# Designed miniproteins, single chains, part 85

Each design is a single chain, and the fold is of that chain. pLDDT is the mean over its residues in the fold that is shown.

## One batch from the design tools (miniprotein)

Design m3135
Fold by ESMFold2-Fast:
Structure m3135 (fold): chain A 64 residues (1-64)
Amino acid sequence: SAVEEARKALAESGRETMTKEELIAVLEAAGIPREAVERALREAGVTGEVLTRHQAGAVLGLLD
């Protein structure tokens, strides 16, 4: 699935933090529309421009 592809790409990066724009770009590349990612970010409570791996995992869970 697109979420599984994005999850693999994020795991390969090895980063502990990333920007919202970086996450959106990864998820769009995996076939998930920007609007869906932005909704999932809001639902996961991501309020800043930077998010942790834990927050990214929560966003992916909402999209799966």
Scores: mean pLDDT 77

Design m3136
Fold by ESMFold2-Fast:
Structure m3136 (fold): chain A 55 residues (1-55)
Amino acid sequence: SNIENAKKDIEIGKKLFEEGNIVGAKVAFHEALKLAEKAGDKELIEEAKKNLEKV
């Protein structure tokens, strides 16, 4: 589902960021935001946006 895929992309983005792959992390968080917006999940939208601000 869009919700499950958004959660997975957030987790992938966090791991990439910790590994120093900033470009990969940004891509993963942007995909998570897109999926969260399609799902209409306000909490996931906010989480993806907060992670994007840190990258």
Scores: mean pLDDT 87

Design m3139
Fold by ESMFold2-Fast:
Structure m3139 (fold): chain A 60 residues (1-60)
Amino acid sequence: SKEEKIKQLEEDIKYLKELKEKSLELMKKNNADQKEIDEAIEAADKKIEELKKEKEEIEK
């Protein structure tokens, strides 16, 4: 159903946000370069935005 798909997307968005936060902490602990950190942030934010757009399209 549409409701099940929306719920799955909301869970995926929440998961990616939590994963982003944990990954950034781990990267900093491992002395990752700022460029690598910035690229990881950009990649995560793009994926989160894609899922948000998919959710919005289903809700219409």
Scores: mean pLDDT 84

Design m3140
Fold by ESMFold2-Fast:
Structure m3140 (fold): chain A 94 residues (1-94)
Amino acid sequence: SEEVEKLIEEAKKHLEEAREHLKKALEALKQGNYEEALKHLEEAEEHLEKAKAKLEEALKLDPNNEEAKKLLLEVEIEEGILGIVRGIVLRLSK
């Protein structure tokens, strides 16, 4: 359905934005810039939450949508990575 395809496309854009912010957070972490790393992790988290909401809405409309299920798993993996990186930043920032 057109609505489901739109939700999936919007979720993909949010997932890409989250991945870009995670990369920026890792670069800031490598430079010892913990404040910048945390800002990028916060932006990544907001984009992952938006992606997840869009995918959950898509799955309510089409419960068997394999692309939406796969993307939701990718969001969950990125959430896990983000949590690990945040933990490292918080330990190193004192």
Scores: mean pLDDT 91

Design m3141
Fold by ESMFold2-Fast:
Structure m3141 (fold): chain A 84 residues (1-84)
Amino acid sequence: MATAVATVAADGTVTLSLYVDGVLVATGTGARGGSASAQGGGYGAGAGTSEDGTAGLGLVPAGHAASLTGRAFAAAGETATATG
């Protein structure tokens, strides 16, 4: 089982953490208006941010780019989680 966690700072910076079977396998960061990505353990996670500091999060198994196992959204100062 994979879990992706995106945390949005007050300045709109996103920190993305990817866990597989409860173990942290990858991290990524993205600035406001940009994106963050993390890959490991047969999964990929991505988070996009807007200029207002809102982030959208997706989680996809490796080799299944057309399939999302989880989606979540977070505002500035909040955390979103997607599980698959």
Scores: mean pLDDT 67

Design m3142
Fold by ESMFold2-Fast:
Structure m3142 (fold): chain A 56 residues (1-56)
Amino acid sequence: GAARREAALALPPEVLEVAREVAEKLREIGDAIDRGIALYRATGDRAAMLEGIAAG
């Protein structure tokens, strides 16, 4: 709701910049996991899935 949005907008700019940087790194991790899942779907091999995640 509106209250949570107001709380986020009240944060100092430097805190928002750090939060964006962390969110960007979390997105990179999510992309690596998605690649791993795609490899698992193609090969049926869990080891291939883990290799895909580790490769980035």
Scores: mean pLDDT 73

Design m3143
Fold by ESMFold2-Fast:
Structure m3143 (fold): chain A 75 residues (1-75)
Amino acid sequence: SAAEIVRELAQEFARRVTELHKTISDPQELLKKNRELAEETARQLAAKVPEGEWVIRFTVDEKDPRMWVGEGVRK
């Protein structure tokens, strides 16, 4: 289902953000890589999920602003 694809993409994004956070100590480089990963995740969502039903929203984690969080949201 579309919801399962969105969840899988959000989980993969979270895993990859966690790995970037472990390997990159420069905050500017980390933000750049998180943004690139968010853009790639958005492209994958557009390719796999029908128009207009679901989005992934990318936000900075309130507890750790170096971490980005992706959540699947139904319109």
Scores: mean pLDDT 73

Design m3144
Fold by ESMFold2-Fast:
Structure m3144 (fold): chain A 60 residues (1-60)
Amino acid sequence: GALELAERAGEALRAEDLEAARRELDQIKTYLAGSSGSERDLALAAAGETERYLREHGLE
C-alpha cells in the first residue's frame, strides 16, 4: 500500500541509494496511476520528496 511505498522510498533516501530511490519512485508512480483517496496523498508526498532528492543529485 501507500505507506509501504513511502517507507521504502524513505529508506532509500536515508541510505543515499540513488538507484533504489529511482526504482521506488517508479513504483509510487505506478501506484498513483491506479489509486484514489487519502492513500494517494501519502504516495504523492513520498513521490515529491523522492523526485526532489533525485533532481538535487542530477537524476530524473
Scores: mean pLDDT 77

Design m3145
Fold by ESMFold2-Fast:
Structure m3145 (fold): chain A 65 residues (1-65)
Amino acid sequence: KAASYSAAMILAAALSFEGLASRVEVTGDEIHITVRRLTPRTEAELAAIRELAEEAGYKVHVERE
């Protein structure tokens, strides 16, 4: 059962608040994040989020537009 739903909601809210992600999708144990552009700040924040998600057992995939 999906603890993933709460994690995805938190990640989507955080990324939307920072204006970092244009799309966040959760499929099973995978989280797919699409960003409009990557800056050094955005890359660092995405790396931190990826580590937290991986610790929770999820795989994070980041795609650039």
Scores: mean pLDDT 65

Design m3146
Fold by ESMFold2-Fast:
Structure m3146 (fold): chain A 82 residues (1-82)
Amino acid sequence: SLKEELTYGIEVARRDLEEIERRVRENNAPQEALEALEELRRKLEELEELVKKGASDEELEKAARELLETARRLMPLVAPYV
């Protein structure tokens, strides 16, 4: 189901973000990169809360799309420090 797929994807993404944050901090990344990671974490948490609340598939698909678009925009700011 979409909910099960998103639950798994959220767990993987959370672990990946934790590892990325560790590397970014170890590499003394600028504040802009840290802020980009924080925005991504907030979007991931928003999607996780929608899954927990039993939101509709339409709401879940929209939130997942917004997370992917945010990652596409912000990951270039983070990638040099990973």
Scores: mean pLDDT 86

Design m3147
Fold by ESMFold2-Fast:
Structure m3147 (fold): chain A 112 residues (1-112)
Amino acid sequence: ALAYNNLGLVYQSQGKLDEAEKAYKKAIEIEPNFALAHYNLGNVLLQQGKLDEAEKAYKKAIEINPDFAQAHHALAVVLELQGKEDEANKEREIAVELLAKNIDPRKKNKYK
C-alpha cells in the first residue's frame, strides 16, 4: 500500500492528477483502512475540482483515524468551497485542537 501511496505523491507533485488518483485508489484497494491514502485521494480530487468526491475521501480518512488533524483541516476547506460555512468552521476548530494535542498537550500557542 505504501508504494502506491508514494507513487501517487510523486505523480501529484508533477501535476499528473489522473495518474495520482489511480495510484491512491490502488493503495486503498490493497489496504482499505489506509487513512493517509484516503486523505491523499481527497487532495487530488480537490485539485481536480471534484468537491463531493474529495469530501467523501476526507470523511473516510477521518472515519479510519479520527485524530487525523490534516484530514479535518482539508475537509473544512472542501466544506467552505461548497458554502457549508458552519460545518467548515467546526472541522477547522477540530483540526487546530488535534494539532495542539499532537505537538504538546500543554502547548506553546493556540490558534483560537
Scores: mean pLDDT 81

Design m3148
Fold by ESMFold2-Fast:
Structure m3148 (fold): chain A 57 residues (1-57)
Amino acid sequence: IKLKEGYTIKDVQEAILEAGGKIVKKISDTEFEVEVPEDRRWILENHPAVEKIEEIE
């Protein structure tokens, strides 16, 4: 996932845990690889700190 400028992973950590997900890898200060169930992805998609979510095919 990619975060908006001025936000950190700590701003979305609660939402990731609520979605039953986990942080897999830090790519940059605003970009992280996370594992989350597809049926709970909406929790991250609707979070104000999240700019976009890209799925790895």
Scores: mean pLDDT 72

Design m3149
Fold by ESMFold2-Fast:
Structure m3149 (fold): chain A 57 residues (1-57)
Amino acid sequence: GLKELILRLIALKLRLIGLRFELERETDPARRRELEAEIARLEKEIARLEKEIKKLE
């Protein structure tokens, strides 16, 4: 239901904050690229989920 989608959105946003914080600390170029790719994937998932939540409201 809507509550489960909102809880998932919160969890994904917390993960995104953590990944961005890790990226700011990371000095290895290969690991930075991996983190940037994961952040981009997660941002797309969050955007998709936000659109789904908006449709159900």
Scores: mean pLDDT 86

Design m3150
Fold by ESMFold2-Fast:
Structure m3150 (fold): chain A 67 residues (1-67)
Amino acid sequence: MTLEELVERMEEAARRDPSLREAAEETRRAAEELRERREKVEEVLKEAEEAIKLMKETVEKLAKERE
């Protein structure tokens, strides 16, 4: 959202000022790379969260058996 808005604004500025075209293109490329890396990190975090939930459920069942 915010990152993509910044890219759009930079592209708009580059259309009016040719000297900004290189900066706008570099910004867009960097933003796409950061977005892909962010998505990969989120995926790893989801996997870790699921593993933690599974371990917690297992420990809870074992503790309940010791009542």
Scores: mean pLDDT 76

Design m3151
Fold by ESMFold2-Fast:
Structure m3151 (fold): chain A 60 residues (1-60)
Amino acid sequence: MSTIVAEGLTVEQAIGLALSAIGLDPNAKVRVEGGRVTVEGDLSPAVEEELRALAAELSA
């Protein structure tokens, strides 16, 4: 089970990350709490890598 966390996001960045996660894996568990987004699931390696890269770029 993979866990990806991004913090310090704007509302637009948080929405973008959440939509990307759902678009790549509809079974991913996405939690949005203010400027924090958490993505959890049994993600494929390709999806995990892409979401980790996006989270790293969006986190200040």
Scores: mean pLDDT 79

Design m3152
Fold by ESMFold2-Fast:
Structure m3152 (fold): chain A 74 residues (1-74)
Amino acid sequence: PLVEPPGLSREQLAEAYIRGAEILLQHPAVSPELKARLQELIERLKAGDYDVIPELKQAILEASDELLAASRAA
C-alpha cells in the first residue's frame, strides 16, 4: 500500500499540467508562439525535467489570458 500525500505528487502534478497544456494547444485563440512554448515545455517535462513545471504553469496562465482576451473580443 502506497502512502497517498495530502497534495498531488510532483509526477501527478506534471501529468495534470501536460493534460491542460495539450488542451490549450488545440485552441485556435492561443498564439503560435505560445503553442510552440507549450509544446517545448511538455516535451521537456515528459523527458523527466520536472524543473520546468513552474514555466509550464506560467505558459498555461498566459494561454488562458489569451483565451479570455479572445472571448471578450468576440
Scores: mean pLDDT 77

Design m3153
Fold by ESMFold2-Fast:
Structure m3153 (fold): chain A 96 residues (1-96)
Amino acid sequence: AAVGDTVVVTLDDGKVGTGTVTSVTDGVAYANVDLDFKAGQTGTVTVAGSTTPLTVGTSGTGTATVAAKIGADGAVVGAAIGGGKSSLPPLPVPPG
């Protein structure tokens, strides 16, 4: 995943939000997605055609901050959503 890649979030209630990757830091892609979300929801995120489960950390409306962990092969291996970077739950990190 790279800056400018398309991000699509689908929540368990059927809501869909789209955005683009704004930054990649330490193998984590960050995006702002236009989406209403509720703490404790689950769903999926797709980054450049790679899909992974997603956990919602906080409730919010309008814009969600998505963090997606990129594996060594470039595939998305974990994701979280919140109202900002500090509101994101921990991402799954594969052992070394």
Scores: mean pLDDT 73

Design m3154
Fold by ESMFold2-Fast:
Structure m3154 (fold): chain A 60 residues (1-60)
Amino acid sequence: DTTFTITAANTNQAIGLALSLLGDLPQASITLDGNTVTVTVSADPENQAFIMKLQSEVSS
């Protein structure tokens, strides 16, 4: 399993991101802490690439 941390601009964006991730990756473990979403997924390259792309988009 691989764990990713994504920091959103605000709590509402973090909630939206968490719900989106749950919809796209229902097997993922998702933890929300304020603006931070922690996602644990299987080590599949597809899942890792998807999460890394989202991390790049919202963590800036």
Scores: mean pLDDT 74

Design m3155
Fold by ESMFold2-Fast:
Structure m3155 (fold): chain A 120 residues (1-120)
Amino acid sequence: MEVVVLVFRSDLPLATDEFVRDTLAGLAEAIGIMRGEPEKGRAVAEEIRQTPVDEALLKLAEYALEAGVKVVIADDRMSPEARAKIRELLKKQGLPEDVPDRLLAATPEEQLRIADELAA
């Protein structure tokens, strides 16, 4: 079972809104290619690049769910509303709702173990 885990932390110098959006857009394009829908992946990526980060995270999560790809997103800058929507999407994928909170509290080594548990 394939699971993609994305963790963005505000204390890291590379966690800018532009960097996060570019990362999410690249993943949307990759999902499109993997599912034989590269045009759809590119359209979602274009929407992500023009969207505020919290809404861009939701757009990727919704596209991943539609494409049958399990994605877990953890960003400590997300609004409470965006976090609630991410938890609902995780529940629809059959993933634990607390995983983003666990990832944000975890060390890098612990984050890798959590990702392995989700992929098993």
Scores: mean pLDDT 75

Design m3156
Fold by ESMFold2-Fast:
Structure m3156 (fold): chain A 58 residues (1-58)
Amino acid sequence: SVTLVGWGTVGSSLLSRYRSQGVDVVRVYERNLDRGNQVQQSLSSTNTQVYPGVDPSL
């Protein structure tokens, strides 16, 4: 699986590339809670796990 940190720059592009390579699960950490919640709503039905407001270093 792949972990992405910070959705705002290139997250959607990277996610589509990893999915095309057969990645089972992509994890997305977005410390900005509002943006993370929006991403989670968009991707909750996919093979992507989103963690709004979570810093992966914690």
Scores: mean pLDDT 65

Design m3157
Fold by ESMFold2-Fast:
Structure m3157 (fold): chain A 75 residues (1-75)
Amino acid sequence: KKEEYIEKLEERLEELRELAAAGDPDAAAEASVVEEILELLKKGYSIEEIREYFRKHYHPIYVETVERILEEIEE
């Protein structure tokens, strides 16, 4: 299941990096968020641990983007 989440995030990151290279600043910003989530997953954090981590340590606007990404990979 962790491998499944990593695969989904790596696919999303590839798409976002292509859009960012084409000049999309929103794609570049979201790519940074995806990279951070991916790093935490690779370090052994669960989805719920990542969700709680961002809720406790980050601004609500940033957390909103993280919650959306986590919801997408869980579906």
Scores: mean pLDDT 77

Design m3159
Fold by ESMFold2-Fast:
Structure m3159 (fold): chain A 90 residues (1-90)
Amino acid sequence: GPKLYTATATVTLEDGKTITFKVTLDDSDLSDVSFETLSRAPGYYVESVELLSFSGDTATFKVTVAEVDPKTGLVVKRSTFTVTVTLTEV
């Protein structure tokens, strides 16, 4: 049957701050990647997580992080990161 996999990933921003999030994959639908932010630097958020590759217990994701102006709440910059994680079956 289809299996669920999870991993925790951390992205380090250009200023040395970090965002940590949890990813959930269903091997029956790899196009629908679920993520949950566990901790983040103020003014930053994970906007999207896209699966680039999945082989064995290893997955690579493209993560888009948005930076917001604290005065206006508007997005001022987007940055993309590639993260590789080891998945755990749940």
Scores: mean pLDDT 83

Design m3160
Fold by ESMFold2-Fast:
Structure m3160 (fold): chain A 103 residues (1-103)
Amino acid sequence: DESEQRREELVELVAKLTFDEKNAEEAAEKIREMQIESIDKLKEKKDIDSLEKMKIGLQNSIALYKKLKEENGPLSDKVLEAAIKMNQELLEYVEEKLKELKK
C-alpha cells in the first residue's frame, strides 16, 4: 500500500524532526529533497491533478504548524520553524511547476 509506505516514512521523519532538534534542519532538508524528486516525476508525467492535491496538502500542513507554534505546544519553535520553511519552499516549487505545465 503506497499510502501506508508514505505514512511510515513521514512518521519516521517527523519523529526525527521532533526529537532531534540539533538535526531538525538537516532532516527537513532531506524531506524537501525527497519531495522535490516526487514533484519532478509528477511534472514529467504532466499529472496536474496530483500536483494540485500536493499543493493543497502543503497549504494545510503550513496552517497546522503555524497553529501549533501559536498554541505553545510540546514541539520546539526550532522544529516548527524548520517544518514551516520546508513546506513553504515545497509549496513554491509545486506552484512553479504547475505554472509551467498550465502555460
Scores: mean pLDDT 77

Design m3161
Fold by ESMFold2-Fast:
Parts: structure tokens; C-alpha cells; sequence
Structure m3161 (fold): chain A 61 residues (1-61)
């Protein structure tokens, strides 16, 4: 739902900040996870999308 789109957009912004700060490896990993999450929520698999977004969020803790 709305929450998935918000989480995706926030993670995309944070990945861009990681690129700007030179943390390219972490940015690449976050981008891979959120891109996979996007494919899942676009296909209606919201549970898998949330799981992948959570993994990306945990990388940023």
C-alpha cells in the first residue's frame, strides 16, 4: 500500500546520499534490494516486498 511506496522512496533517497558520501558498495546493495522489492509490489506480492525493504532498512542501521 501507501507504506510500501513511502519506504521505497525513502530508501531510494538514502541510497543516493550513500553514493554522494562515497559509500558505493552499501548504496549498490540497498539499490539491489529495493529494485527487487519494487518488482514484487508491482506484481502484488506485498509480503515479499516488505521483507526486502526491511533488509535494505537494516543495512542502514
Amino acid sequence: GEEIKKRYDELLKRAAELVNSGDIEKAREVLKLIQEAKRHFESGDYEKARELLKKAEELLK
Scores: mean pLDDT 84

Design m3162
Fold by ESMFold2-Fast:
Structure m3162 (fold): chain A 67 residues (1-67)
Amino acid sequence: VDPDAVAAAVQAHIRYLAEEGADDELISSTVNTVVNHLREQGASDADVERVRAALIAEAEKLGLTVK
């Protein structure tokens, strides 16, 4: 698993979801699903937190919050 490639792909997907009218709950679910997947694939806590922070930052730029 490449955490940086995952972050870039999911950031693009979050932008797409926001354009389609996604709410905070859908974006939060998307971020949590990705974070759980990275943990299951053996990503380090540091890599997981770095990806999560990048996804939260992207969501916030779009006016959405991650819970």
Scores: mean pLDDT 83

Design m3163
Fold by ESMFold2-Fast:
Structure m3163 (fold): chain A 73 residues (1-73)
Amino acid sequence: GVEEAKRLLEKALEALEQGRIDEAIDYAREAKALTTDPEVQRLVSGAIAALEAGRVDLAKTLLRAAIERLEEL
C-alpha cells in the first residue's frame, strides 16, 4: 500500500546517506512495485536510473518528490 511504499522510499534515502547505493536501488524497486500512481512510478523510475548513472543528488531529489506525492494520495 501507499504507507509501505513510503517507508521503502524513506529506507532508500537512508541507504543513500550511508553510501549504500545498491541497497537504495533495491528499496526503490520494491516501492515501485507497490505503487499504481503514474507520477510516483515516473519519479521512482527516474531515481533508479539516476542511481545507476551515479547521480546520487538527483536520485535523492526524485525520491523526496515521490514521498511527497505519496503523502498527497
Scores: mean pLDDT 88

Design m3164
Fold by ESMFold2-Fast:
Structure m3164 (fold): chain A 61 residues (1-61)
Amino acid sequence: ATPEELVKALEERREQAEKMGLLTEEIRKLVEKAIEAARAGDWEKFLQYVAEADKLLQEAK
């Protein structure tokens, strides 16, 4: 996927989590760290933070 596609996917996931009431402080911080990593060009850390946020979202169900 392109960087733009990855950021768009993160935005869509954030919106879905917000609608479901699953946007906790921990998930918000992980999303912020992912965006910062993307801005720095560190796509490896971006993917790690996104995966960690996904895990927390799954545990909230």
Scores: mean pLDDT 73

Design m3165
Fold by ESMFold2-Fast:
Structure m3165 (fold): chain A 65 residues (1-65)
Amino acid sequence: MLEVELAAGLILISAAAEGIKVRVEVRDGKVVIEGPESEEDYKKLEEIAKKVSEETGVEVEVIKE
């Protein structure tokens, strides 16, 4: 099963539910979340990343600009 694709999909759905717009990329077997512009969005995405990583076993990273 492609756990990385499942993780990416779950992140997109969860971010959309929180009203956060993100770019999600799959790189080297991990999911990278780009686009949080605020500390609040970053914290929410970090929580989403942690939950998705726990459920799927896939590494998830949030990049803050």
Scores: mean pLDDT 78

Design m3166
Fold by ESMFold2-Fast:
Order: sequence, then C-alpha cells, then structure tokens
Structure m3166 (fold): chain A 62 residues (1-62)
Amino acid sequence: AEELLRKALKALEEGKTEEAVELLARAISELTGVDEEKVKETLSKASPEKLREAAEEALKRV
C-alpha cells in the first residue's frame, strides 16, 4: 500500500492523473477492503487536489 501511495503522489506531480487514480484505487482497496473498481469510480470524479489529499491521508495510516 505505501509504495502504491508514493507512486500515486509522484504521478500527480507529473500530471499523470489517470495513472494516479489507478494506483490510489489499488492502495485504498488494500487498506479498506472496498472494491477497487468502486474506489476508482469515485476517485475518477475527484480533482487532482483531492486525489493528493486522499493519498497523503492514506499514507498517514500505513
């Protein structure tokens, strides 16, 4: 999970929002047990700023 979250943050810094959503959905699914596809659906509707906040929040829990 931690490695995926760090890769997601790097993807966001590089403007690769689609890649960041993919990585974040996998990490959050691992941490919460929520279905990866459902997490991805929710994250795809978020701004890059919200995606970064979600990744940083999740990193505090690993």
Scores: mean pLDDT 79

Design m3167
Fold by ESMFold2-Fast:
Structure m3167 (fold): chain A 87 residues (1-87)
Amino acid sequence: GHSLTHLLAGRLYYGKGKKALEAGNYDEAIRYFEQALYHLDLAEETPEVYRIKAEVYRLLGEAYRQLGETDKADEWFKKAEEYEKKA
């Protein structure tokens, strides 16, 4: 269904973002994580979706930290903790 399509797209972009982050391509990683969040926000609210969103927020925090954007990194880490508690 529509929700499953968005969950699958969210997982795909999460994977792309993680690979870009591991390669040190922080700006590319951020763009992929933003696409992942767009799709996950349109998926059914399930524990799996909350877990993936928590990981996306954590990796966004890591990407911004590597770019020296400490305040933005802290905000994303805070969102990661909030979503980890919802899972």
Scores: mean pLDDT 89

Design m3168
Fold by ESMFold2-Fast:
Structure m3168 (fold): chain A 71 residues (1-71)
Amino acid sequence: AVEEATRLVTEGLLAFAAGDEEEARRLGEEAEPLLRSLSPEEQERVGLLALARAAAALGREDLAERLRALA
């Protein structure tokens, strides 16, 4: 659940950053029931890991490393 939610949120963030609002919405809808099944601590971990993966994909490995350390 955590890994699947992290993947969907990461893809959604990247789609949003690329200006693909429809794809971002679709991925958000897929992630929502998974996120609702997680504890607050797991939701925070998903957020940090998804931001880290998106940062790395956008060339910000420095930020990605810092975010992974918090997760």
Scores: mean pLDDT 82

Design m3169
Fold by ESMFold2-Fast:
Structure m3169 (fold): chain A 109 residues (1-109)
Amino acid sequence: MDEARYLLAQGKVEEAVKKFEEEIKKNPNNAQAYYDLGVAYEVLGDYEKAVEYFEKAIKIDPNNAEAYYRLGRVYEKLGDKEKAIEYFEKAIKIDPSNEDVKRELEELK
């Protein structure tokens, strides 16, 4: 838990990726580890892998509003405006208090 996230916070993204992959090997239903892998790949600019891991995270934990928000941002960077809007709308439906999601959604519409 704490070591992999600490590595990510320190900018040691590739080391963090290896630790999250170890966590998934030990517990394949660890939604948090898939989410954290998605964040790590987003930071590395590997948007296709970021999508893959965020989608795995929401499949295990469909109420993770932050994962939907991250998917919206990644699809925006990939140029898929329609998917970005779809995921931002899902994020705000789960967490209507998130002002960042509201701002992003208004800018895209």
Scores: mean pLDDT 82

Design m3170
Fold by ESMFold2-Fast:
Structure m3170 (fold): chain A 119 residues (1-119)
Amino acid sequence: MLTEEQKKLLEEIEKAPDDQVLELVRRFVRYLATLPPEQALEGIKKLLEILSKRDDTTFLASVAVILAEVERLFTPEQAIEIAKLIYEYIKKHRPDLVDKFLALAEQILSPEIVEAMKA
């Protein structure tokens, strides 16, 4: 179940102009790092649904911010689960962006997380 803080931040992200979305995404992922893993995963899924409505450039830039904060703030096990969730989401909903996503993941995430994500 999403917290009131998650709902408020997601609504701000949905309404934000493209030039403000990256900082709001960063703030949201930092907040998710304070929550139980199940709530963090639900938050990431809702965030991806909102971001998928934006253009390719803004979506990929937002995903890069998510990956960077996930690498920095989450345990390796949690980072793998989140990376898999993002990868599966992109394969299903934005298959044209899979190659660009993999290039970002390889630049931002530890090799161990990337290999586990692809497994």
Scores: mean pLDDT 86

